# Designs tried in a protein design run: designed miniproteins, single chains, continued (3). Part 104

Each design is a single chain, and the fold is of that chain. pLDDT is the mean over its residues in the fold that is shown.

## One batch from the design tools (miniprotein)

Design m11609
Fold by ESMFold2-Fast:
Structure m11609 (fold): chain A 77 residues (1-77)
Amino acid sequence: VEAEALRTLAAKLKAEGLDDLAALAQAAADALAAGDRERALELDAQFVAKAKSLSEEDQKKVLAAIAEAAAATEAAL
């Protein structure tokens, strides 16, 4: 479930052209699927730092992608 939400987030971020953030979300999903929670936390920290450096427009795209990924995950439960 957690890994699926992050994969959905990665796909949406890539569609918006936010390739660096999409790669971090995908890597975090892969780490969680492998049971590597420490690596997932490191990747989450990198994701937050990268997101904070974006333009206001790109930050809005990140927030929309997160909301859509969360909604898709809830609908699958």
Scores: mean pLDDT 79

Design m11610
Fold by ESMFold2-Fast:
Structure m11610 (fold): chain A 73 residues (1-73)
Amino acid sequence: MKRKEEMIEEVELAGRLALSLGMSEEEVKKDIEKALKLIEEGATEEEIIENLSPTMAATLRFVLGAREEQARL
């Protein structure tokens, strides 16, 4: 429940970063919809990443790494 909400927030943040890197709104929306379906199906973070476009996969990895670092500090 709360964990799914956290994953959704991370995917949305990754989408915003992907937009700033030159992805179109349409491409980002498509990848977010795919990620949301995978989250609903109980997919792992790694499974979500491997099913996204290269740019979205990179931004999601960055967001996940940054949040994990913040939790340690």
Scores: mean pLDDT 78

Design m11611
Fold by ESMFold2-Fast:
Structure m11611 (fold): chain A 68 residues (1-68)
Amino acid sequence: GMTGTVSRHKGYTVFSMVTDAEFGKPATVSYAFVREEDGTSYGFSRDAATGEVLRDDNVPEELRDLLE
């Protein structure tokens, strides 16, 4: 299954999604950050069990406190 949340952080809309392990794919934690000023977007995801980074769209330093 999937669980998603929406929040606001430092002028960004933050979409957070946790996906359960399914069909041989690992459980993942994913973020999409959308800058509210101009709509610029950044994605990030990691394996929920191992913490291995699966995607990093060069997320700005100011948002990296959310990535653990």
Scores: mean pLDDT 79

Design m11612
Fold by ESMFold2-Fast:
Structure m11612 (fold): chain A 115 residues (1-115)
Amino acid sequence: SEAERLVAELQRLVGELLRIIDKMIEMSKDPEVQEKLRELALRLARLSDEIRQAYENGDLEGVVKAARELLEVAQEILDLMEKYNIPDKELLDKMREIVARLQEIVERLEALAKS
């Protein structure tokens, strides 16, 4: 189904965000930034589980809620990259693509939940 494919894509994007966080932690010399990134990684792990549980229960509204929170986390990662001038343009472009794709997925999941 479309919902199944979108949920699978959300899980892939969570994996990509976790890899980006790991790279940002390695690149950062600021312990406060590293701690914020670890907190975001824990939020991503929790959201991955919430998406899976909601989908397994047939709760599309729960999937939408978790996907919106995932978009918020992705935006926080992007904001952190811009605030601390992370010098990797490819990583920044990748984050912008992930945020844009999450916005599309959220809108489509919202439409499916109302059907």
Scores: mean pLDDT 88

Design m11613
Fold by ESMFold2-Fast:
Structure m11613 (fold): chain A 75 residues (1-75)
Amino acid sequence: SDLQALRKERQKVIAEAAKAFQQGRFDEGLQILRDFAARHGGTLREVEEDGVRHLEIYSADGALVGRFAEPDLVK
């Protein structure tokens, strides 16, 4: 199923980015997220909500595909 495949890919990409951020490889983590967004014809956006920064990944249709909070990014 398309939704199941997308969900699994999203979880894997987020886990790989989180691992990179945890290891201090911030540029690599951001690149992993950018590559994922690009594969889905989408964009990566940084937003701030209640003083917490989030990275949001959008599909080409403008749908939110993934969201990563600042604590998970290690700033």
Scores: mean pLDDT 70

Design m11614
Fold by ESMFold2-Fast:
Structure m11614 (fold): chain A 90 residues (1-90)
Amino acid sequence: GELPVTIKYKLSEEEKKKIEELAEKYKDSGPIQRALAAVELTMELTGAKSLEELMTNPKHQDLLAAIAKALGVSQGVLNMVLTLMLNGLA
């Protein structure tokens, strides 16, 4: 069809449980630590072996955004942390 296909990532119950466990673990952590935790969980759930692999797949990006939101991380903070990670944090 000529209309763009809107794909929404729908979290499974198992993915939601892992996100809730991670949110509880990092609830008192700063936004950068929560964003890093969101990236690590997204890599685990998607099987991505690198941040570059994670960022090249729109479905992985949608999942990452959903996990970050569940951890209380804004899109702006997430984008900042992703940029820093791609260029190295050290």
Scores: mean pLDDT 73

Design m11615
Fold by ESMFold2-Fast:
Structure m11615 (fold): chain A 87 residues (1-87)
Amino acid sequence: LSSILKTINNAKEALKKNDEAAFKSSIENLTNLSRDLLSEEQFKLILPYLLKIRDSVLTGDIKNEEVKNNILKALNEIEKTIKQISQ
């Protein structure tokens, strides 16, 4: 699960730097690692937040502070969930 947490951190750093390519790559890696490493039930716990990130990107620009904050909130919720699963 440390690899999922590392990918969340990579996504947050890319978002802070307005690096759209790195952000997209990090979210793709986050989604793929989550499907591979989590059970179906555990994946369902983070799916709403992954969908929120997708919708935020589709409706906005990551350079926009409101869009960025919405994505960061979703990433923080995924991080909390993964840490809870790991305990």
Scores: mean pLDDT 83

Design m11616
Fold by ESMFold2-Fast:
Structure m11616 (fold): chain A 85 residues (1-85)
Amino acid sequence: SEDEEAKEEMLKLLKERDPELFSNKSKEEILELLKRGLAAKAAELSKKKGLPLPKEAEEVLKNSTPEEIEKGKILVDIMSEAARE
């Protein structure tokens, strides 16, 4: 499926750009970090714009460690950079 192909390309890109952080992570672990990174970016945007945080993002962040949030943000930044190339 298109979703599976996109996830595989994402996994490959992350392992190529930051092998120390991502080379030993499963697809499922990377998708969980992506969710946490997106939730963190949503929270930052909501705070800057004075908008309410989506309930789903709040729940993800409540169940995340600071380390997972930081790694997730790095993942989102790599994906955003690649999308601009």
Scores: mean pLDDT 81

Design m11617
Fold by ESMFold2-Fast:
Structure m11617 (fold): chain A 106 residues (1-106)
Amino acid sequence: MKGEEGGEKAKEGGKKAGKAAEEGDEEKGYEGGLKGGEEGARAAAEGGKLSPDKEGGEKVGRGGGEAGKYAEEGGKKSGKKKSYLGASIGGGSAATAGGASYGGGL
């Protein structure tokens, strides 16, 4: 239950990070990528702490991995190095926080 919510929130954080990186100017894309990824990482970490069972941990890990993927994709589509950097850092944090069972989500 709580792991599933953490995973879904992590995924949404990654999507926000990627979209902010893609649509924002260089500085706003960087900040948006970082903030979305940080929200995703926090949600994944909280979901993991509240889901001590293996299945809950797996759901959080999967959501964190998906968050990293969405953030990176949006950053790449932006064509802006700072936007990509923000999305990559933020998404990587989300993937790391949730991805224990799935090795960062790939």
Scores: mean pLDDT 65

Design m11618
Fold by ESMFold2-Fast:
Structure m11618 (fold): chain A 100 residues (1-100)
Amino acid sequence: VVERARELAEKLTSEDPEVAAKAATELAKLLNDPSVDKVEVLEIVGPAVAEAAHSEDPEIAIAGTFAMMTISITLLENRDDPRARQLEEELRAYAAELAA
């Protein structure tokens, strides 16, 4: 899971919109796998998704926004996990920094 999540994080920060879009789709598939520690995946990909959502390339920003929606839903479904609450706060702070 960790290696796959790291691969997706790298692809989400790609300058190629097609690579970023495919990574966003693969992230959604990975988060639909019931055997995966979803919060661990989000801890690895979260910063990359926030960066993609704030990309100056509109196509990459769209892919990042889609991935961010998927992350937000997953965090809501896992609110009983203290890691999920901490990550939500960290991602909100990082998104604010990227928007500045």
Scores: mean pLDDT 79

Design m11619
Fold by ESMFold2-Fast:
Parts: structure tokens; C-alpha cells; sequence
Structure m11619 (fold): chain A 81 residues (1-81)
């Protein structure tokens, strides 16, 4: 079983290739707060930020699917911890 920290770091690595620096920084801050608190609300704020980025930027359908799927996965994992 992968640790929460490993799952978060893997997700951040993927996001760093897709998101702009400003959005990536905000996402990283929310994930750092989630790692510290285990509060699902930070994971939900992360999903809202990703949805906003999808509206703002022209991502491929594959990148949109990966971004939303990754956010939903983190929220699901948050409910187990």
C-alpha cells in the first residue's frame, strides 16, 4: 500500500507538467495543508481550484480527465484516513 505522502507527491509531479506556476503553487499549498491536517475540506478546495484551471486553460481531454480523476482520487483517499 502506498502512503498518502507518496500519492500526494505523485499527483503533484503530474500537475507540475500541466499547470502554470501560480496555480501549481496554490495546489501545492492545499495539498501540504491536507497532509498536515488530514482534513478533506482541503482536498475539496483542491478540486475547485483544478476545475477553475480547466475553465481558464486549454487542456487536452486526457489532461482534464487526469486532473479531475486525480482530485477525486485524493478526496476518496482522504475519507480513508
Amino acid sequence: TRSLDELVDEFLEGLSKILDEDTFKKVKELLDKFKETRDVNYAEELKKLIEEAIEKYNFSEKDKENLLGGADFIISVARLY
Scores: mean pLDDT 76

Design m11620
Fold by ESMFold2-Fast:
Structure m11620 (fold): chain A 79 residues (1-79)
Amino acid sequence: SEIDKLIQETKEKMEKLVAEGIKNNKSIDEVRQEIGRLLEETIAKLEKISKDKNEIDKARQELVNYATKLLIQYEIEKN
């Protein structure tokens, strides 16, 4: 599925943003902002490839949940 591929690519991009944030000693707010921008961009791409609102909402929820887990881990790593 094109949607499943986009979700996986976005998760990998989120992981890279977290790794870069740790390496460069970025604040949690800066990393959160970067992930937020990536999420908005990805949702816009999802809306171009699917007309099914339920499918888009499921993908959005999966990505938001994944971002939340990464940000919690980032906060633990920094503190």
Scores: mean pLDDT 87

Design m11621
Fold by ESMFold2-Fast:
Structure m11621 (fold): chain A 62 residues (1-62)
Amino acid sequence: LEEELRRLLASLSPAQQAAVRELEAAIKAGDIERFVALARELAGDPRMREAVGLLLELHSRR
């Protein structure tokens, strides 16, 4: 998962990488409303949908 996310991030634009960092910050802060809103906004891009899924999986595994 970490390696898969890292590989995906390396293929994204700087703007998309920044968006993924915002998603991660929202998860870490427990701001589910912000996370959902941002994920929905990014859902138009298949790569961003994949990044959201991987990020959620990483942070749901304890």
Scores: mean pLDDT 76

Design m11622
Fold by ESMFold2-Fast:
Structure m11622 (fold): chain A 92 residues (1-92)
Amino acid sequence: MDFQEIAEDGKKDAEETGDANSYLGLGLVYYELGNYKEAAEYFEKAVELAPDSSIAAIAYKNLAGSYTKLGDEEKADEYLKKAKELGTGIAS
């Protein structure tokens, strides 16, 4: 099956649930498709819905990966730093 179909289904699910987890999942699907710009947008939405959380830490790490693929090393470094700080600063 093509990831494009999975992305369409995931977008519908994210719209229905409105949860950060659903947007994180969408970002991962678009990342697999090579649509790194769209992946980054969904990861940013996950951070907006669940800031200062484990979801945000995972989203920041994937944002760093997405911007690395886009050739934006400055943003990649920024998000990687945020993922590191947030992932160690969150109480488990």
Scores: mean pLDDT 75

Design m11623
Fold by ESMFold2-Fast:
Structure m11623 (fold): chain A 75 residues (1-75)
Amino acid sequence: RKGTILYLEEKIQEFIKDGSDESEVNNLRALKKLVEEGKLSPEQAAALMYSIEGREEITLEELQEIVRQIKEKEK
């Protein structure tokens, strides 16, 4: 939904301005793309954003695995 996509875009721009690591920016871009493609719901993306903000050590691979697990739970 537009609200979650806008929030993710704002966070991406904020991270770029703050000089954050490309990995953090890429994680946010991956979440945004998954929401846009309908592979991840806006509600699931929002929940993951809170989890990511609390975990500086989360890798792109870990993020992809979490997304995969969420999709499996929906089946």
Scores: mean pLDDT 65

Design m11624
Fold by ESMFold2-Fast:
Structure m11624 (fold): chain A 77 residues (1-77)
Amino acid sequence: TQDKAVSIAGAISALHLLVEPDEEIDKLVKQTLEAIDNGDLEKAAEYAEMLAELLKSKGYTDISERLEKIARQLKKD
């Protein structure tokens, strides 16, 4: 549903604010949000999974796990 996509976009934006500014993270956040805006939930899930892996590689394990959960939720919609 649209409400679910908006809620997920808000969660991704909030998680982004918890990390230090990073061009790679910012790019993937923007790509994920654009995919949600376009209704391409499969692509949004792929970008969210890539973002989770990037965050984990940079030491943000807890944030990465939350984002993996969001990605799975996008795939099931």
Scores: mean pLDDT 75

Design m11625
Fold by ESMFold2-Fast:
Structure m11625 (fold): chain A 72 residues (1-72)
Amino acid sequence: SELEELDKKIEEAKREKKEAEKELEEAKKAVEEDPSVENVARYVGAALRLIGLEFEIELLEKKKAKLEEELA
């Protein structure tokens, strides 16, 4: 069902968010040790990915809530 598909997407996005949080922490440490252009770019990229995943999760959860209301 569409609801089960949304649940799977939310679960997967939440798993990716945990990995993105780890990457952001590692990238931040790399910048603190060596603030090179490459390390700063990695940190910015990691931050943008985390923001994107948080936005995706919010949209999926809102879509799920709307679908649950339509099925009630």
Scores: mean pLDDT 87

Design m11626
Fold by ESMFold2-Fast:
Structure m11626 (fold): chain A 76 residues (1-76)
Amino acid sequence: SFEEARKVIRTELKDLLEEAKKAALNGDLASTQEKIDELSQKVSELTGVSLELARRAVNYELLPAFKERAAKAKAA
């Protein structure tokens, strides 16, 4: 389920999620996309959800970091 995918991202894959958040906050689009793809694949493998559902869960967990980056860009 979407909630199981999110739980796995926040627990089993927490270190990779933190790396993805850091890349997003730094505006490193290439590294952010690479880590989103890696997280999505690992979530799909661990939970059995589709890659599409996994990618949606990953993007949802990264939304706060994207919002923080956007706020920083406007303040600069």
Scores: mean pLDDT 80

Design m11627
Fold by ESMFold2-Fast:
Structure m11627 (fold): chain A 100 residues (1-100)
Amino acid sequence: SAEVARLIVERLEEVAARNPDGYMSMEEAEEVLREVGRELGIPEEVVDEVIEWLRERNPDGRVSISDFALALNMLLAAWAEQQGDEATAATFRRSVENGL
């Protein structure tokens, strides 16, 4: 959990630093989400579903850092579920719902 929390914080800080206007490209978002998915051992099919969700939500290819954070929470929910931590997975899923 501490290692995963650090990874997520570092990725969000890097993305925010590169995108001072609060928006990133869909290309950058896909790249970072695939990197996080690999690091957490999340199946590519799950990562692809999160990327498609983000793309449909941002058809102009301009992704807010807030929407990107929701996509990260979706990956964290999938990761927690793989660890058998249903309570933590449910918490990350609620964060996505509340961010909508």
Scores: mean pLDDT 79

Design m11628
Fold by ESMFold2-Fast:
Structure m11628 (fold): chain A 99 residues (1-99)
Amino acid sequence: MEAEKKEKELEEKAKKEAEWLIDQTRASIAAGRRIAERLVAPTPAGRAAADALAARILAETQKVADELIKTKKVLDAREKMEAEVKAVFYGFEVFNALL
């Protein structure tokens, strides 16, 4: 009974880590879009390119999130910092696509 309880807690933690990773990536993409739109009015072509890039980034992030759930992995503080830095770079890529 205790082993099943620990397994379930680990699954729930991994699901929360996966959700956090996707949310961080989405927030960074949204921030990149907002900053770009403040500097320049995006063209239809630039908006389409940014949308395609954002979809690709989110699809790759979803694969990482799915792996966290599959392996029941909880991210440590360093891995969380690395994920936050990576999300900032993804936001910058979307920002650059809109310019």
Scores: mean pLDDT 83

Design m11629
Fold by ESMFold2-Fast:
Structure m11629 (fold): chain A 89 residues (1-89)
Amino acid sequence: MKGLDELLFKLLDTDGDGVISREELTEVLTKTSNGRLSLEEIEAFFEEADKDGDGFLDFEEFLVLVEKLREYLGDEFPEFIRRIMELLS
């Protein structure tokens, strides 16, 4: 689990600055969710994970987002992660 989360974070961190922007995350989740997640739902999950309110997720905040998505999507979560990995590869 830890290695997968680190790989996902690095793939989403396109400029290598150690944070993921709201815009980058929203774009990826919108493309990979196939309408399962609305823009409003994505924004809500982001805001719950972004405890500093700065519009960026560090690795620890990203782990909070991943866990919330896992709980929300349940059995669909592994396929959702596969689609994200495929998009970012």
Scores: mean pLDDT 76

Design m11630
Fold by ESMFold2-Fast:
Structure m11630 (fold): chain A 78 residues (1-78)
Amino acid sequence: AKVILKVEVPEGETLTAGMISEGFREFGLAPKEIKVDEATKTATVTFDSVEEAEKAKELLNGKTIRGKKVTVISVEKV
């Protein structure tokens, strides 16, 4: 299952996979893969289960990672 999220990053800062991984680990989640698109400031996060992906949406949507606001765009149950 995949979660697509947008991170509100200030001008001049770079969104990194490490930042996103750290944010998920803070909530006790271990993503299998993280792909960052710096041009759109979005990330595609892969989890082993749909349940983990939906929990990630619940825990992170509208929260902050290192002071940066996170919005979950979609959850793909594939």
Scores: mean pLDDT 78

Design m11631
Fold by ESMFold2-Fast:
Structure m11631 (fold): chain A 75 residues (1-75)
Amino acid sequence: MEELIEEIVKIAEENGAPKEVVEKVRKGLLDIASLTGFSERSKLQLMRREITAFLESEGFKEAAKKVAELIEKKE
């Protein structure tokens, strides 16, 4: 999970997201990873849904697409 979080953060950085957006992505991913009572698959689905929606809302559509593709490969 930690490696996946760093890969997602790197995608946001490489697609031009400012530090504030990158830190919000990291926090959101860590918050989902820390949830109790959820399967790993459910956490991956939440990460894909929540982080892609956030990146798209901030105008980083290409980053959102790459994040979705990365997480889908881990499901």
Scores: mean pLDDT 83

Design m11632
Fold by ESMFold2-Fast:
Structure m11632 (fold): chain A 92 residues (1-92)
Amino acid sequence: MVDFKNLSEEEKELVKEGAREMAERARELGDEVSAAAFEQIANDVDGLAELLGRLLRLQAEGFAAVQAGRPEEEIQALVEEIRAVLREIAAR
């Protein structure tokens, strides 16, 4: 797990570069909200460190829920939480 609050300058540049790549891929898929969220991450890694940590935790939890065969309703709730975090990042 990456500690987004204590990144070195080099690690911050790698996160920014990865975020720009993810924004480009999201745009190619027509996901403008995710594209905007990743652009915000590329511009302000430090200010978004807590939201980035939350996003990664929710994605890992969602993957684990799918693997464990959890009910559709629980999976949909996790997807909506992920979308809420992405919307919050995009709005900054």
Scores: mean pLDDT 75

Design m11633
Fold by ESMFold2-Fast:
Structure m11633 (fold): chain A 95 residues (1-95)
Amino acid sequence: SPEDEEMIESLRKRAEEVEKKAEEAIKKLEEAGDEESKKRIEKLLEELRRDVEEAIERIRESEDPRERAIVYTALALRLAGLEFEIDNILRKLEE
């Protein structure tokens, strides 16, 4: 539906913003010599990129509005979780 495409566009935009933030954090971690935290964020980012595309396909293909809502909510929560992890890592670098 048009509403589903608007939801998908919103998720793609949010995912792009999180990816840019993660890439900036990776650069700062590399400069700080924190290889372990850098590798963790890189792995989470790779997993997120794959999961975003899979989630979008499921939203488009599903005829059940409950399944679409669950997939959307799960992805939105994952995006928020990644931002939280990035913020925690960056906070420790500032201390």
Scores: mean pLDDT 82

Design m11634
Fold by ESMFold2-Fast:
Structure m11634 (fold): chain A 114 residues (1-114)
Amino acid sequence: AARLGLEAAEAGIRGDGEKAREAAEKAGKAAGTEPVRMPGKALSGEVAAGVAAVAAGVSKAVGTSSPRLGAGAGANAAQGAADAVEAGDEEALRSAQAAAERALEAARRALEDE
């Protein structure tokens, strides 16, 4: 789940919405078939921000041409990131967060150039 969530975030950042969607769907399937579940324990602020950044980045990148696909891809990527936190893979989560933040910045610039 964690690796698939990171792959979804990376694909979304590259603007490859189809690959991001496929990776996010696999991450969601590996994590379960229900809505994104947050860890039952409290997350540190930076870790919670990382999960949110992954979700927002993937959702924005994929949702540029299809808001419905973006929402689903973001949710599945968030579940993969949450699973990475549960597994203690903080390095992978930080990498995904940095990548997602860059995707959000690129999306903001594209909107401003309108």
Scores: mean pLDDT 53

Design m11635
Fold by ESMFold2-Fast:
Structure m11635 (fold): chain A 105 residues (1-105)
Amino acid sequence: PAPLLRASPLLAEILGVDRPLTPEELLRALLTALAREAGSPETDPSKVSGVDLLRRLGVRVDPEDPDVLELPPETLLGRLMGGRSRVSVEELAAAFAAQRELVEL
């Protein structure tokens, strides 16, 4: 399959890398950064509120549309989504799932 950098080109910039990364190196760095930004040990992803997790990562739910998220461009997730300040919950979930699947191979 395609290298991780092709699936998420801005992910390389987020990690400050201008050279190819292995999926394992990228996943380890990404998960470590996300866990530290969340600031709390996770018990079970299906039991934890996704909204609470996103808020800890600096993401804000749009008050007029709960399916739209505001991502500060300086946050890890904002950069992952191409510096876009507004993305759908589905787009964010798909990006995160794609990264996990690429590394679980």
Scores: mean pLDDT 52

Design m11636
Fold by ESMFold2-Fast:
Structure m11636 (fold): chain A 81 residues (1-81)
Amino acid sequence: SLDELIAEVRALAERADALSVEELLARFRGLAKRIKAVAPELDADVDALVAHAEEAARTLSPEQARRVLKLALLMLERLLR
């Protein structure tokens, strides 16, 4: 359900500092794919957040990348409300 996805997005954001950038990005992509399947009207916004997260993971230090990914997850949660 959408409520379960919102809870999973929040839980991942809360754990962001405990995960590697690679694991965090992989889980972010997995959630994004599931969200697009249940809320196709958000496809463009979700893809934009994934692209932003991928750019941060590629270009920033691990600590900065985790911070950006956490913020992207919080933005994703707000899109789902």
Scores: mean pLDDT 87

Design m11637
Fold by ESMFold2-Fast:
Parts: structure tokens; sequence; C-alpha cells
Structure m11637 (fold): chain A 81 residues (1-81)
């Protein structure tokens, strides 16, 4: 459940970033694949590489997209419970 939730969050965030920052969206799709596999170390390494590789503006947009995706999925889970 946790691994699937993390993967869904990363995929939703990637969709939000796709038009404005397609390279960051592609990196978040790799994060989603690692999360789905339950590979927490790979998730951490990919996120750190994003922070080092992309400008602060892009990193901030990715963090906001992740937060919004997490809030949406939390609301969906609460509605289903």
Amino acid sequence: ALAEMAARIARRAAERLREKYPEAAERLLRVAEAAAAGDAEAVEELLLEMAETFPDEVVQAALEALGEAAAELRAEAEAAA
C-alpha cells in the first residue's frame, strides 16, 4: 500500500509538470518506478539528483506538484473509506 501510494503521488506530480518542465516530469516517472518496486534508496537518490541537476525554480515546482498530488490522493482515500 505505501509503495503503491508513493508511486501514484510521483506519477500525478509528473503529469502536473509535463507541460512546463518535461525533463523534471520524466525524472519523477523514474521516482514512481522505484517507489512501485519498494526501493526507498533509489527513490532518495533520484530525488537528490533532481535537486542537484535542476534549477531551484524547477525543484520548487516539483515539490509543489508532489504536495498537491499527495493531497489529492489523500482526499480520494478518505472518500473511499
Scores: mean pLDDT 81

Design m11638
Fold by ESMFold2-Fast:
Structure m11638 (fold): chain A 85 residues (1-85)
Amino acid sequence: PLASLSPEAVERLREAGERVEAGDYEGALRLAEELLREGEERGDHAAQVAGLLAMAAAYRAAGREEEARRLFEEAVELAREAGLL
C-alpha cells in the first residue's frame, strides 16, 4: 500500500508520474529505479513494489508491453510475499 511509503518515496512517485504524463519515459524510469534501489538497500518492501509498479507504468506508456508485464508480475509477487496484498 502506498500509505506505508515515506514522504520522500511518495514525492519521487509523484515526479515519476508527471514525467510519464509529459512523455519523459526515460526520466520516469530513472526515478522509479532509484526508488526500487533505495527500497532494496533499506529492506523496504513497499518502496520496492512502488518502484517496480512505476517502472511498469513507464514501460507501458512507452509501448514496451513485454517489459511492463514482467515488472508488473514481479511487483505483484513481491507484494504477496511481503504481505502487502
Scores: mean pLDDT 83

Design m11639
Fold by ESMFold2-Fast:
Structure m11639 (fold): chain A 78 residues (1-78)
Amino acid sequence: AVREALAALPDGTLLRLHFPEGPEAAGATLGVLADVMAETGKRLGVAVAVVPPGASEAEIAALRARQEAAARELEAER
């Protein structure tokens, strides 16, 4: 399960999920997965960012920056 996979990662791990471009159903699943992984990652000390299908290089760079900021916040709470 997703929660079990996240629990196996070291604390402070930066995790990015890349989904290939696909049907609209993938977008709905990605949204739900992003919420679950963000909440679970926060509780487990893992910074998680989900890359949407068709994300531009600029959007990926922005997600990376936010993920690094989130990782610093998680580390500061310990």
Scores: mean pLDDT 60

Design m11640
Fold by ESMFold2-Fast:
Structure m11640 (fold): chain A 79 residues (1-79)
Amino acid sequence: MTFDELEALPIDELEKLLEKKYGPVPDEIRNETDPEVRKALLIAELLTGFLPFSLDEIRAIKDPEERRAKVREAIEKYR
């Protein structure tokens, strides 16, 4: 699966995919209150198994498209 394919899915479907592949979604991801950041965490875990970016940097980005581009770039670098 590519980043773009996973980014197109809603959070609920990403959580189901993670649970099917690796078991229960980690509490750290479930406790994230920003839905865009939570989605980025789910995609990173699915594609790389870790976080290749700073959460503080992602949260500081006001434009959602710039935020998505930065997350995508970081994840693709480690694939």
Scores: mean pLDDT 71

Design m11641
Fold by ESMFold2-Fast:
Structure m11641 (fold): chain A 62 residues (1-62)
Amino acid sequence: GAAEARRAAEEAAADGHHALAAFLASGWGVYIGDPEGGRRYALELGASEEEAEAGLRAAQSL
């Protein structure tokens, strides 16, 4: 669920896995209907702008 996705993003960031944290944060955002919120949260967790954008693209069906 949404809470598990957000927690997983925080755990990944704490472990230094910023690209994974960005993907999970972006997935959380898409799941709750706020993709831009998820992208911003990825940046707050220490992801680069490029990692946050890549995470959002991966989380959305393309």
Scores: mean pLDDT 79

Design m11642
Fold by ESMFold2-Fast:
Structure m11642 (fold): chain A 92 residues (1-92)
Amino acid sequence: MEDLEKLDRAAQAEKEGNYLEAGKIYDEMGLIPFAIVAYKKAGEKGDAEAYRRMAELLRSLAETHRSLGNEKVADFYEKEAEEWEKKAEELR
């Protein structure tokens, strides 16, 4: 759940350029849009782990939408997750 100390740690990690750590903190807090942005920045700097974690978040969102009957939205997130997995493979 939300914790101001965790937000401070995430902000500090971003300030240090440690976007993977910031993304993990946002993910644990359920701040999915912030986690995605942080993971994307980490992956753009060459961190394959960040792209894999982004794919996992997108699959989790797909499962949530599918359970709610939003199949088209779920399919969209599943397709995005596959694209980020491929980017992770390219980074090695």
Scores: mean pLDDT 82

